Designed miniproteins, single chains, continued (4). Designs and how they scored, part 72

Each design is a single chain, and the fold is of that chain. pLDDT is the mean over its residues in the fold that is shown.

## One batch from the design tools (miniprotein)

Design m14501
Fold by ESMFold2-Fast:
Structure m14501 (fold): chain A 67 residues (1-67)
Amino acid sequence: EVPLSPEEQALHDRGVEIAKLANEARERLAAGMPEEEVLKWVTERFGPQTAEAILRAVRAEEEIAAK
């Protein structure tokens, strides 16, 4: 297997951070935190575009778990 280049590693690291945030957002929602508060928390740290992406990922997981 080919080792990641610095550019590929930066993209991978960003993906890991987003996955970690999605997991934290899911935990916050499961703890009873309103979706709007979770969105605000992510937005304050990473901006609105990242917050929307994370909420979308969490909602997709909830839909799969519910069905």
Scores: mean pLDDT 71

Design m14502
Fold by ESMFold2-Fast:
Structure m14502 (fold): chain A 93 residues (1-93)
Amino acid sequence: MAEEVERRLREAGLESPERMRELAEEVARGTPEQQRAAMRGLAEVFGLDPKTSLEGMLILGRALMEKQEEFRKEVDEGVRLVEEAVRRVVERL
């Protein structure tokens, strides 16, 4: 959105979707304190004011929850493919 946000993401090497995913996975494996620190850092990168930080964090959290739902759908599809492969192996016996 802001040129400044794009510049900071580029400087941090986070302009790649793969890098952002890796960072999100590291944060997800962290303690609640590490997760809060990461969210605060992200709010600073996005230039969120202290007065609007809570609202911005809620919007960001909601967006992350929506991404988690998409990820769950991909995992379910992966499980289905594994079941199909196992079924094919059994049919060949």
Scores: mean pLDDT 55

Design m14503
Fold by ESMFold2-Fast:
Structure m14503 (fold): chain A 65 residues (1-65)
Amino acid sequence: MHVELSMALQLELLLGLGLSREVAAKNIAASFPGYTPEEALEVAERALEEARRLFPDAVADAQAL
């Protein structure tokens, strides 16, 4: 739930730094115990898309924090 949005923001940041989705997924999974890299990537991608649809302003606020 809350962790899904955090994963999405980390994915966006890591991809912005030029990392591949595979490498970004491994980094996210290392930060969130209980998730495999493949699972973390799927959760992060879906959460990012959902956040953009529902709360674009909230996502921007979270990035500014």
Scores: mean pLDDT 73

Design m14504
Fold by ESMFold2-Fast:
Structure m14504 (fold): chain A 55 residues (1-55)
Amino acid sequence: SSSELQQLQQEAQQTVDDSLAFVKKQHPDLPQEQLEQLRADLQKAGDNWVQQKLA
């Protein structure tokens, strides 16, 4: 159901947000460009994880 997809997407997004927040706390001086690249990479991993769960 669409509800399952939405729940998985929310879980993946929460994991991305938590991971990014953790990195920012450990490395507060990280350049914005590098943070944006990390966000993009984490988002791709999250999208792949959702696809794996729905397969």
Scores: mean pLDDT 83

Design m14505
Fold by ESMFold2-Fast:
Structure m14505 (fold): chain A 80 residues (1-80)
Amino acid sequence: SDAALDARIARIRAALGVDVESPATRERLRLSIVIGEALRIIGDTIDYLLKNPDIPEEEKEKLWKETNDKILAKLKAAEA
């Protein structure tokens, strides 16, 4: 989201003591945030599967489909 992007830019500015704000930097940071959110969603599914190793294969496939649907929803929201 723009709020998350603005927060990241503010942290970079504070850490480096320089203004790094530009349209190209905003777009690169936006993509980085979206990728980070997708990896977190994947990580949540992996963590659940590691804690529940005995679940049936059909349920594992369903969980991965739900994970994919969540990632697609995040990508669509980021493109709007």
Scores: mean pLDDT 76

Design m14506
Fold by ESMFold2-Fast:
Structure m14506 (fold): chain A 60 residues (1-60)
Amino acid sequence: MAAEREELVARVRAALERIGALQVERGEITPEEAEAWVERHSEPLAEAALLGREEARRIG
């Protein structure tokens, strides 16, 4: 469902933003690098999670 995908993307984005903020606080990356990293990885990670759920349904 589109709603399920959108919810997962939003949750993944929020989690990555939190991780990025910690890395910025530690001086490992800049805020701009953290933002670009979140934007780049949010959708691919959400898609991977959806594929994992589909595989789990087949296995039972």
Scores: mean pLDDT 76

Design m14507
Fold by ESMFold2-Fast:
Structure m14507 (fold): chain A 64 residues (1-64)
Amino acid sequence: MIDKIIENLEKRIEEAKKMGDKKKEELDIVLGVIRVQAGVYKVIGDKKAYEALEKIEKKVEKLK
């Protein structure tokens, strides 16, 4: 399940890179989604899911 979430987030990031003037806005939305999901998986104790989400969060932050 988490692998599909990560794949969908990666796809949104790649689509955001193509958005020109709206790139930053879309990346900010994606970053918000990642942070909410990471918080949920951290609370339920799914360390594997949390670490995967932290990795993609850092990737998005570097693209802004």
Scores: mean pLDDT 80

Design m14508
Fold by ESMFold2-Fast:
Structure m14508 (fold): chain A 93 residues (1-93)
Amino acid sequence: MKEEYLKKFKEYIDQKRKELEAKIDSLNLPDEVKEQLRAEIDKDYNEILESVKKQLEKAKTKEEMERLFNSTKEIVDILEEQYLKKAEYLKKQ
């Protein structure tokens, strides 16, 4: 059960990271800015995954694991919005 959820979390986080990086790559930004944003994205998404691993180890029920997955999706969506807003801000400078 926990191993199945860990796999599900890893696949979801990795897919969302790749989608965000692709969105950043499609923007008309200097290559240096894109590289910096990708490095920050990799760090933040790795930190989310490590946090999820620790929380998953403490989860005792299927319902707790499902709540953790839903909370993780919300955090990932907020982080994506924040990075896209940051990219728009950088375009205006």
Scores: mean pLDDT 84

Design m14509
Fold by ESMFold2-Fast:
Formats: structure tokens, sequence, C-alpha cells
Structure m14509 (fold): chain A 66 residues (1-66)
């Protein structure tokens, strides 16, 4: 159903975010991606002992990748 398609889309976007962070920061010691809700994806990553947290609007991100 529509909810299952949305979940699959969020999982695809989360994977793209994780791959992007790993490509930009190959020396990152941790990269964690969390689907917070149907519109928000959070990534937390540690580079050179400093932890960063970024949040993405899933709808806006989807449009940027079309």
Amino acid sequence: GAAEERKKKLEELAKIIEEGVRLQYPDATSVEVEIVDEKTIRVTYTVDGVTYTDEFDADKLEKLLE
C-alpha cells in the first residue's frame, strides 16, 4: 500500500545519505542514519573525534535527486 511504498522510499533516501557521507568522509569512524518519521531522516557521523548531526527533509531531498 501507500505506507509501504513511502517506507521503501525513505529507506532508499537513507541509503543515499549514508553513501554520500561515507564518500565525502572516508575516514569517518561512525556513520548512523535514522528514519525519524515519514518526512525526516537524520544522519550522525564522527570525523576526527568530532560528532556531527544533520537532518534532511525527505520530500525536498527526493526532488533534488529526480
Scores: mean pLDDT 81

Design m14510
Fold by ESMFold2-Fast:
Structure m14510 (fold): chain A 71 residues (1-71)
Amino acid sequence: KFTHEPILLDPHTQRLREILRDGPVTENVDELIKALELLQEEGVLTPEQRDSAIRNLRRLAADPDAPPLTP
């Protein structure tokens, strides 16, 4: 679970990059947001982790060259 998870840009950047690569940026962002909400609903993510990930996704969708934000 979330025992010793470092706050890194790499995991978030890599995950976002892979998802965005598979299709249109706008469509993939909405899909990933829904997945994050489902993971939070299932108790895999905390609400704070979900919110941080969504903020990163929306930031990259608005400016794909911008560096991602971490939780």
Scores: mean pLDDT 59

Design m14511
Fold by ESMFold2-Fast:
Structure m14511 (fold): chain A 76 residues (1-76)
Amino acid sequence: MLEELFRLHDERVELIIRQHEAGRLPSEEERRLGAELTERIQALYDELAAQGAEAVEAELEAWAREQEEKIKKRLA
C-alpha cells in the first residue's frame, strides 16, 4: 500500500512540474487527472488513519513535504 501511495503522489508531483515547465495553467484534462490522483491519495491516507497508524501518517507527511521541496528545486 505505501508503494502505491508513493507512486500516486509522484504522478501528482510530475503533473505540477510539467505545467510549471510549460509556463501555463494545467489543461482541463490535466486538472481532472490531478484531481483524480489527489482523491486516490486521500482515500489511501484515510485507510491508513483508520488503522491507527499515526507513525506512518507522520512519515507520509514528511515525505510529501520533501516532494514539494523537490518540485520547487526542479522549477528553478
Scores: mean pLDDT 72

Design m14512
Fold by ESMFold2-Fast:
Formats: C-alpha cells, structure tokens, sequence
Structure m14512 (fold): chain A 83 residues (1-83)
C-alpha cells in the first residue's frame, strides 16, 4: 500500500466511526420518541459520511472497509425509512 492509500484508509475509518456514532445516537433518540428533526439530521449526516468512506475504501480496494461502509449505510437508510 502506498502512503496515499494509507491516508485514504485512515480517513475512511474515521468517517465510519463518526457515521456509526450518529446512527447510535439516532437509534436511541428514536426509541425515546425525542426530537424527530434531530434524528433526521443525524441519519442524513451518517449517510453522507458513510458514502464518502465507501468511495475512499473502493479507491484503495480495501474490501473489509467497503463492507463496513455498506453496513453502516444500510442501517442509516433503514432508520431513515422508519423516522
């Protein structure tokens, strides 16, 4: 792996950590019946972050990070349909 590919993977992983945190907070708020507007913003942000992570992981060809990004996207989109 080149130094540039390593940088892309680090960024992709950081984006996925942030996206996963947004999904976690959104799920908790949704269960509590709290602030639907805030729930939607968290979900939309998670989708954006996960898509960016997916693109970076695909550029590098890191299949494991691609699979993680696809899973986070799937969860966020499912929550969006229910919120």
Amino acid sequence: MSPEEVKKLVIARMLLIAASADVFVAERLLRQGADPERVRRLIDNAIDLARRALELAQEVGDEKTVARAEEVLRRAEELRRRA
Scores: mean pLDDT 87

Design m14513
Fold by ESMFold2-Fast:
Structure m14513 (fold): chain A 82 residues (1-82)
Amino acid sequence: SLREELRREVELAREHIRLGDKAYEQKKYDEAIKHYDLAIEHYERARDLARQLGDDITESFLAMAISVTKLAKRRLEELKKK
């Protein structure tokens, strides 16, 4: 079902956030960025599924999660230049 697919995509995104955060703690910035990119892809798929379901609350939450992850990625990319 679309709801089960949505839950799976969110689970995968959250797993990649956790792995990215762990890489960041270890100062493995390239690995952290790769995991944040994968998290963004899964959150974007989840957001599309939430939209198809008419779940506006979940869609809004996922939009915020995408924005926060993109900001974290951008800050890491800037940090790598120094």
Scores: mean pLDDT 89

Design m14514
Fold by ESMFold2-Fast:
Structure m14514 (fold): chain A 80 residues (1-80)
Amino acid sequence: MTLEEAEELIKKELEKAKELAKKEGNEKLVEIAELMAEVLLLAFKKKKADKEIGEKILKTADLEDEERIRILEEALEELK
């Protein structure tokens, strides 16, 4: 899969996630979806899209929205 193909897939999944969050009326889920997309895209660009980053993102699924945002922002900062 090329970087261009990965970017398009991430964009499509982000739009789906935003649409779902909008239907649920959860504004924080939109922010979480956007942060997840940024982390995944940056990891892919830096060739750091490994199992550890994927597991870190998946582990946030059962956390409170504020904790998810914090962990995702931390992951984004670590990739910069």
Scores: mean pLDDT 73

Design m14515
Fold by ESMFold2-Fast:
Structure m14515 (fold): chain A 90 residues (1-90)
Amino acid sequence: SRAEQIERALEATREALEKGDLFTATGLAMGAVKLAFPDDSELNELADEAMENMYDRQKLIETLEKLAERLEDRHPELAELLRRIVEGLS
């Protein structure tokens, strides 16, 4: 099911974070956003922006913070993972 796919993506993101692999964690988290909110054009555009700016640390942090803010009430677990990535990048 899609819920199982989302849970697997969240678990993979946590695993990457535990290993300090912030690049992999970012990619997996963006995949989780797209799986959880496939019809949300704004969230999908922000996820694409994060992936495009992955080598620009400042822009990546700004984009991930915007995603976390928008997800805080809609998907608290994913917002928390995004904040952990931002903390690791800072």
Scores: mean pLDDT 89

Design m14516
Fold by ESMFold2-Fast:
Parts: C-alpha cells; sequence; structure tokens
Structure m14516 (fold): chain A 64 residues (1-64)
C-alpha cells in the first residue's frame, strides 16, 4: 500500500493546504487508513506533494 501510494503523489504545493484538510477529515473518520494517510501527510508537509486523481481513487479502494 505505502509503496503504491508513493507512486501516486505529485508536486502540487498550491493544493497542499486543501488536500491536507481533506485527509485530516478522512483520518478522523477511517482509523484503518491512518498509516497510509500519515505517509501522505508527511510527503505533503515535507515535500509539497499532493495526491493525484489516481491517488484519491487508490484511497477510495482501501477505504472499502
Amino acid sequence: ALEELAGLLEPGPALVAEQEATLELIRADVPGLRPVLDFALERMRARGEVLSRAGWEFLGELAR
């Protein structure tokens, strides 16, 4: 999961704040995703990377 998600992050510093807020809401609602979301949040905060469309689809599949 983490190695797959790493390939689905892309540079998008202008979108970091919006996606970070959304991921924090998902993190609160879906405890099983926390390790995956914590990885994405670290990449956003440290590198200015954001989830691609495919990255959001991948999280949706994991939330099942």
Scores: mean pLDDT 79

Design m14517
Fold by ESMFold2-Fast:
Structure m14517 (fold): chain A 70 residues (1-70)
Amino acid sequence: VDYNKVPTEEEIERIVQKAVDLGLLTPEQAEELKRWALENKPTVAQLAGRLASLSGIDFGTALKLVAEEV
């Protein structure tokens, strides 16, 4: 996976939905993360870092989760 790739809107939607389904984010946190990602066009690595920060999981786990959907 190219960690410098910017995920598409569909990929971002899959990532935030998966995080909610796994109990890592509330629906409110997922909506905030989605909005932030659509506005800022983060790379896979940057999106993973934000997910880790919001959920409290480690960066490596967040990176794997994001990378699976890209």
Scores: mean pLDDT 86

Design m14518
Fold by ESMFold2-Fast:
Structure m14518 (fold): chain A 80 residues (1-80)
Amino acid sequence: SILDEALEEVERMLKMKDLEELRREISRLMDRLASSLDDAEFERVAQEIMMFVVRHEKDEERKEIILTVIDETLARRRAE
C-alpha cells in the first residue's frame, strides 16, 4: 500500500545523519504524496507519518524538522 511504502521510506530517513538531507528527503516524499493522493487520503497518510515520527524519532530537533515539513505541506494543501 502507499502508506506502507511511505512508512518504509520514513523509517529509512530516520537513519539519516545529515539534517539538510533529511529535510530534502521528507519534503520530496510529502510533495510526491500530495501530488498523487486526494485531500482525504493525503491527510490520513500524513497523520500516520506524523504519528510514526513521534513514536520512533527521539531527537527533538530532528522531530521538529520532520513534523514542520509535514505540517507546512498539509497547511499549503488545505489553503488550495
Scores: mean pLDDT 85

Design m14519
Fold by ESMFold2-Fast:
Structure m14519 (fold): chain A 67 residues (1-67)
Amino acid sequence: SEENINKQKQAIINAQDPQQKAFALFGLADVLNNAELKTQAEKVISELLAGKSVAQALLDQLQQQAL
């Protein structure tokens, strides 16, 4: 629904850390039923949790692509 889409977009914008932003992007992908974005968000979440140095750049790129 439009309400769920707007809620996830606001969660991305208001995220205080990269992990919150990545989870919000996953949520946006889920409500959009966008399997490709969902897979990319899952990968970014996994890499952030593993402390990968490239995760922040991938997250920023994905945010730009999704919003």
Scores: mean pLDDT 80

Design m14520
Fold by ESMFold2-Fast:
Structure m14520 (fold): chain A 75 residues (1-75)
Amino acid sequence: SEEEILKEIEKKAEEIKQMIKENAPLDEIKAKLNELVQFAQDAVAQGKLSDEAIQYADKLLQEVGELVREYAEKQ
């Protein structure tokens, strides 16, 4: 369901944020971000998300992507 997909996106985003807080290796963080992006893109491609859900997911992906970029710059 849409709700289950959004919760999985939120879970993956929180895992990435936690990895950043724990100073995890950048390669592992990037791999997790790629998994999140792929999961979200697959859900959109399959028509499983409403326009509102897509906007919400895009915002989360943008926020997490920015955090990963900032973390990479500090390494």
Scores: mean pLDDT 87

Design m14521
Fold by ESMFold2-Fast:
Structure m14521 (fold): chain A 79 residues (1-79)
Amino acid sequence: RGAELNAALAALGEAYAAMRAAARTPEVLDHLRQASDAVLAGDFAAARAHLDRVAELEPTLRETADRAKAAVDRLAAIL
């Protein structure tokens, strides 16, 4: 709770929205859904793994996926 948590959640939400809009395959969308589900479950390692898979499947999303991973790491540090 607080400005840091809200900023991390906003950054993660923006990155997910951008990746979903740019995603070209159902496989990328499925990994984005699994990453979101993992964050909600507190499984930050699984969330990072799914984001890495998104970048592997669609390299154009690598920088956005890296921003999402940074936000996940921030959430892990707070929670």
Scores: mean pLDDT 83

Design m14522
Fold by ESMFold2-Fast:
Structure m14522 (fold): chain A 106 residues (1-106)
Amino acid sequence: MEVPPASPKRVAAARRDIEEQEADIKRLIEEVPKLKEELLKKGASVAEIVAKATGLALILSSAAWNYAVLGESEKAEEYLKKAKEVMDGFDKVAEIVQKRKEEAAL
């Protein structure tokens, strides 16, 4: 069955959402190193680290979905890869926090 193309209103909404999301994504990505350092300094819980990573990944995945609606599959894949990289990076921070808790028992 042929999937009908997205409506002009949906395409216009996706373009507007992308413009807003790209500005937020640029700012948030620039803040990631500082956020990781702050989480380590605070002794943040693994749950808090995962929550922060998930929030960033959701914004990136939302942008990927909007690019997919516009037929820009390569950009959609790029943003999905960025979301995975964000999650992988924060997983390493969670591992450091967990190891520090184990070492603090000594």
Scores: mean pLDDT 77

Design m14523
Fold by ESMFold2-Fast:
Structure m14523 (fold): chain A 72 residues (1-72)
Amino acid sequence: MTRDQRLQVVVKSANIAMEIAKEEGLEDKAHEIGNESAREVWRRLEEDPSMSEEEALEFAREKAKELVEELK
């Protein structure tokens, strides 16, 4: 995955995580959950640049759900 592709995936990750937060009733924390999930995705992609977009977005969903559970 190129640096530009990683940036696009990170943005998509933030949006997916924010939607998950809103669906769980945490709309006031959606930006926080989105930003934290995106940060973790970027870190993961730095550790494994061969990770696919699909794998990265799934990781983002897992992280968003984890953060939602922590904030309940």
Scores: mean pLDDT 81

Design m14524
Fold by ESMFold2-Fast:
Structure m14524 (fold): chain A 82 residues (1-82)
Amino acid sequence: MMSPRQETLMGFRLIAAAANVFLAERALEQGRVELARRELEAARRDLEYIEELEKKYGPLSEDLQKRKEELKKRIEELEKRV
């Protein structure tokens, strides 16, 4: 399991990824498909970085793991629309 300090940093990374997903949803509502795709790519990169750090430091807490999984599902759903 990650240290509390590492968990906090991963929490911030998840917030950043969630912000990119929010911007992608806004872009799709405006018909800006190309912008939505770029925002989803940014969110995907943040998610991949978190997964890479999990391999090095061990699994996230259950709360952060749940947030990561929810975010991953939202990204996958939106990617089908771009």
Scores: mean pLDDT 82

Design m14525
Fold by ESMFold2-Fast:
Structure m14525 (fold): chain A 83 residues (1-83)
Amino acid sequence: SKKEELQKMIDEFLERLRQALREAKAAGMTDEQIRKLLNELLFKEAQELIKKAKEMGVPDWEITRALLELTERAKEIYEELLA
């Protein structure tokens, strides 16, 4: 379903994000540098998610919900790794 495709995009991105932030921390990047990396990756994925969702004919309210989930879960990953 369209919902399952969006959820898969979110889940796959968040796993890639977790790995990227772990590698950045291991490489000695500062919390501020890691936050900038998070924001850059999140912005890029949000744009791709919006584009794909519109191409699939997903309604705006569902796209908004997916973006809110993506943003909140990405924030949780950042807070967990840098706590």
Scores: mean pLDDT 87

Design m14526
Fold by ESMFold2-Fast:
Structure m14526 (fold): chain A 65 residues (1-65)
Amino acid sequence: SELVEQRRADLIAELDELMERLGIPKEHRDALVEAIKQLPEEEILTESPFEIVRRAAEKLGLLPP
């Protein structure tokens, strides 16, 4: 879906700001980009950008659940 791919691109464009807000070190950026690319389309469409990045970081062990 074009909408899903646009939302992933927008999320990645905001990623540095969202990581700073969550206290995630820059060294984890590439891992979060890959996690975002692999997230289900439903999650990309239904969750806020902040919540998507938070959940991806939790899955990677960077944040508590």
Scores: mean pLDDT 81

Design m14527
Fold by ESMFold2-Fast:
Structure m14527 (fold): chain A 76 residues (1-76)
Amino acid sequence: MEEIEKAYEESLRIVDRAVEEARKAGMPDEVVQRLRDEAYADLKKAYEKGASVRELAILSTAHALRIVGEAVDAIL
């Protein structure tokens, strides 16, 4: 149980790191907040449905990559 809770918390931290990098890169706050909210909602839904540690790690990584990709698109 504790391992899944820890994985969920780590998943949120992975997203938050991507969000911070996007902000430092100059992504508009409104876009960053939307992407963060979407990632958090997906991770919470997965966690509540009993996602594994691996599934949470993959999902958070996918969201982090999306945030970085959208940062490039939003700035350029």
Scores: mean pLDDT 82

Design m14528
Fold by ESMFold2-Fast:
Structure m14528 (fold): chain A 81 residues (1-81)
Amino acid sequence: PKLSTAEQVEQAIQEALAEPDPRVMARGLITVLRLVASETEDPAARAELLALIDEIRAHRDDRARLVELAQRGLALIREIL
């Protein structure tokens, strides 16, 4: 499935943030951000999303950090979409 709107992406991020397991949360966030990166035509925005995915992967056991990264991703996506 492709992401077509900011609202759909926002909902997916909120669902990931509701996950009690940080690793499941991180996996959900990476999935959503990867889909947005694949739909983005702006190379700079795509690079920033991919860098955010790498940072989420590095902190997959840190719930507080994942929440911060998810909020940063949501703000970036709202600017793109």
Scores: mean pLDDT 80

Design m14529
Fold by ESMFold2-Fast:
Structure m14529 (fold): chain A 73 residues (1-73)
Amino acid sequence: MREQQEEVARRLREAVRALERALTELDPSRSDEYRREGRRLALLGISLAASSVEDGQRLLQQVQRREDQARRQ
């Protein structure tokens, strides 16, 4: 149980890092030339974060179902 929740936290932390990188790449203070490339890199970071969130959500749903079953029995 706890180990699976820690894995979820790990995947969420990876998603947060990817999103923070995306935010950094979208910083409007960067040069005009870099802003175009920054948007592409931000999109990549968002895609990586989406995959990590999906995996984490699936695992957490499994943990929650097991917890609910244990609590009702």
Scores: mean pLDDT 76

Design m14530
Fold by ESMFold2-Fast:
Structure m14530 (fold): chain A 98 residues (1-98)
Amino acid sequence: MEVFEKLKELLIKAGATEEQANQAVNEIRKIVDEKLPITEAMKRVEEIIDKLLDQLTAEEYTILRSTAIDVVRALLNGDKEAALKSIEDAEKRLEQLR
């Protein structure tokens, strides 16, 4: 799915290693595939992004956390366009920090 490929690229741009980005995307994909309730999905996404805290600034962390939550919410609602838009907006915000 193109959304997960772009999300992986976003995580790497923010400072995650390729291995960390692959692990995070695989865990996020599992949340979407399991069709978890939105509130439970959001908590699990926060836990996934928290594993990257040592590699991220506070601003990068805030962008990635909000974006990952928005992506998962959009995908659980079947809205792939909203998920892609959230990633594009996050890429622009990260570029302003680098």
Scores: mean pLDDT 81

Design m14531
Fold by ESMFold2-Fast:
Structure m14531 (fold): chain A 98 residues (1-98)
Amino acid sequence: EDERLREEGLARWAAASEAAKALYALHPAAVQVEQEQGNQAALDYAIEQLRAAGHELGAEFLELVKAGADPALLEELEEAILAGDEERARALIEEARA
């Protein structure tokens, strides 16, 4: 495999986890807001940024974190989002809201 085929493979693999990329791209900025203004301000900042970028699953995940949802459910939801499993992520969000 040459470098071009390897780069195309990496891009296709990364595309399967767009929600994960959005969440992790915000992590350094969210940590900085948390250190300066506290955890709730960091969550509000991240939720606003995710919604502005059109990443609704990530925004809904953080809304559930802010609401104090079950940590085990949040761990499963984060794993589904990281894997790009939107159907599982949506099902877990609906379960948390029920």
Scores: mean pLDDT 65

Design m14532
Fold by ESMFold2-Fast:
Structure m14532 (fold): chain A 67 residues (1-67)
Amino acid sequence: DDIENKIKELLEKQKKLMAELRAHRGDRERYLDLTFEIAKVTAEIRGDQKALENIEKERKEYEELRK
């Protein structure tokens, strides 16, 4: 099933991102980027389109503030 395969891929991606987050806790910019990516993957696993849209919007706003 496509849904089962997609969820499995997202769970593996989430595990990798969380491991990277722990490895990069001393790098604040990378830590924040990984935090946004983890939140996005978590929203996709939940099928929460509204949360996904809000996370992407917040990330763009944060990137604009860094210019």
Scores: mean pLDDT 75

Design m14533
Fold by ESMFold2-Fast:
Structure m14533 (fold): chain A 121 residues (1-121)
Amino acid sequence: AVEAYKKALELDPNFAEAHNNLGLVYLKQGQYQEAAEEFEEAEKLRPSLVTGANLLVAYLELGDKEGIEKEMQKVGVSSVEELVDFYIKMLEAQLPELKDPQEKADAERALEQLKEIKAKL
C-alpha cells in the first residue's frame, strides 16, 4: 500500500526498496510523474537494472523526452528503440540467474512492459 511505503520512507528516506515499491504502485495506478520521481530516488540510492527499466517505462508512458535522453546518455545509445532493446536484452540475460521469487517477478514484469512499449514504437 502507498501509506505503508510512505511511512517506511519517513523513517528511512534512503530506503531504495521503498522508493521502488512506491513507484510500482504509482505506475500501476497510471500516475507516471509520481512513479518517475520515486524511481529516480531509488536509482540515486541503489542503481539496479530493474529500477532503471521501471524508470524508463514511466518516462515512456509520460512522454518525458528529457528523462528519456538522460537514460540514453547513461546507457550509451542514440535512439529510444536501442534504449528499450538494451533493457530487454539485459533483463532476459539476468532472469535465469535470479533465485528470489520476488526479484524474478519484478524483472519479468519490467521485461513484459518494455516489450509492449517496443511493439508500439
Scores: mean pLDDT 83

Design m14534
Fold by ESMFold2-Fast:
Structure m14534 (fold): chain A 74 residues (1-74)
Amino acid sequence: SPEDEESLRRYKEIVEEVKELIRASAAPESAKEALIQMLERELQEVLENKKVYSDEELEAMRAQLRALVDELSA
C-alpha cells in the first residue's frame, strides 16, 4: 500500500542519516564499520520481510540510533 511504501522509504532515510552521522563521528573506524554493517543487514531484513513501522516507532528508532552515535563520539 502507499502507507507501507512510505514507511519503508522513511526507514531507509533514517538508516542513511544515521550512517552519515556514524561516518562523521570521532569513533574508531572498526566501530564505525561494525555499526554500518549491522544497519545495512537490518535494512536488508526489513526490506526482504516487508516490515512496516508506525511513525511513532520510526521516530523512536531515529532517537535511539542518534543516542547510540552520541555515545560513540563521547
Scores: mean pLDDT 82

Design m14535
Fold by ESMFold2-Fast:
Structure m14535 (fold): chain A 95 residues (1-95)
Amino acid sequence: SPVVEEAKERLQLIIDTMKSMKAAGVPESVIKNNAVTQLGDLAMEVYFLGNQLGQTKVGLEISMKILELAVWILENPDMSVDEIIEKINKVIEEI
């Protein structure tokens, strides 16, 4: 599905951004907050893409998984950047 492929590509770019920020010495709290913002934006984009392509159900289901991930990060402030990256990778594998 084009919606699935776009979501996977964009989630991978979020991971790559997190890794680059960590390597550059950016504080973990800043990396996490940036990831939450990017995930929220992506969830909305995926929902709208699904609607535009006549794949509204697929877009909504993926959007919900991405939003659940963003909420999970906010509810678990003690999680490391590496643990969050692993969680995002698991979402990529599930969609």
Scores: mean pLDDT 91

Design m14536
Fold by ESMFold2-Fast:
Structure m14536 (fold): chain A 70 residues (1-70)
Amino acid sequence: MAEEEARALEALRARVATLPPRHRRVAEVALEHAEDNTLTVRKLAEAAGVSQATASRATRELLALALELA
């Protein structure tokens, strides 16, 4: 249900708040565009104002957090 999905996203956002500032910014952008299947690491890096290496690391960290909360 959408409410359960929103609750899971809220829990994930709470964990994201504990990440370093640059990783947190990438994760926040990714969560805002969670349903955009055209979103790439490059687009995340550009939107967050970080390098592709930082965006890649942040994306892996976000995925690990999402899997931990599943």
Scores: mean pLDDT 72

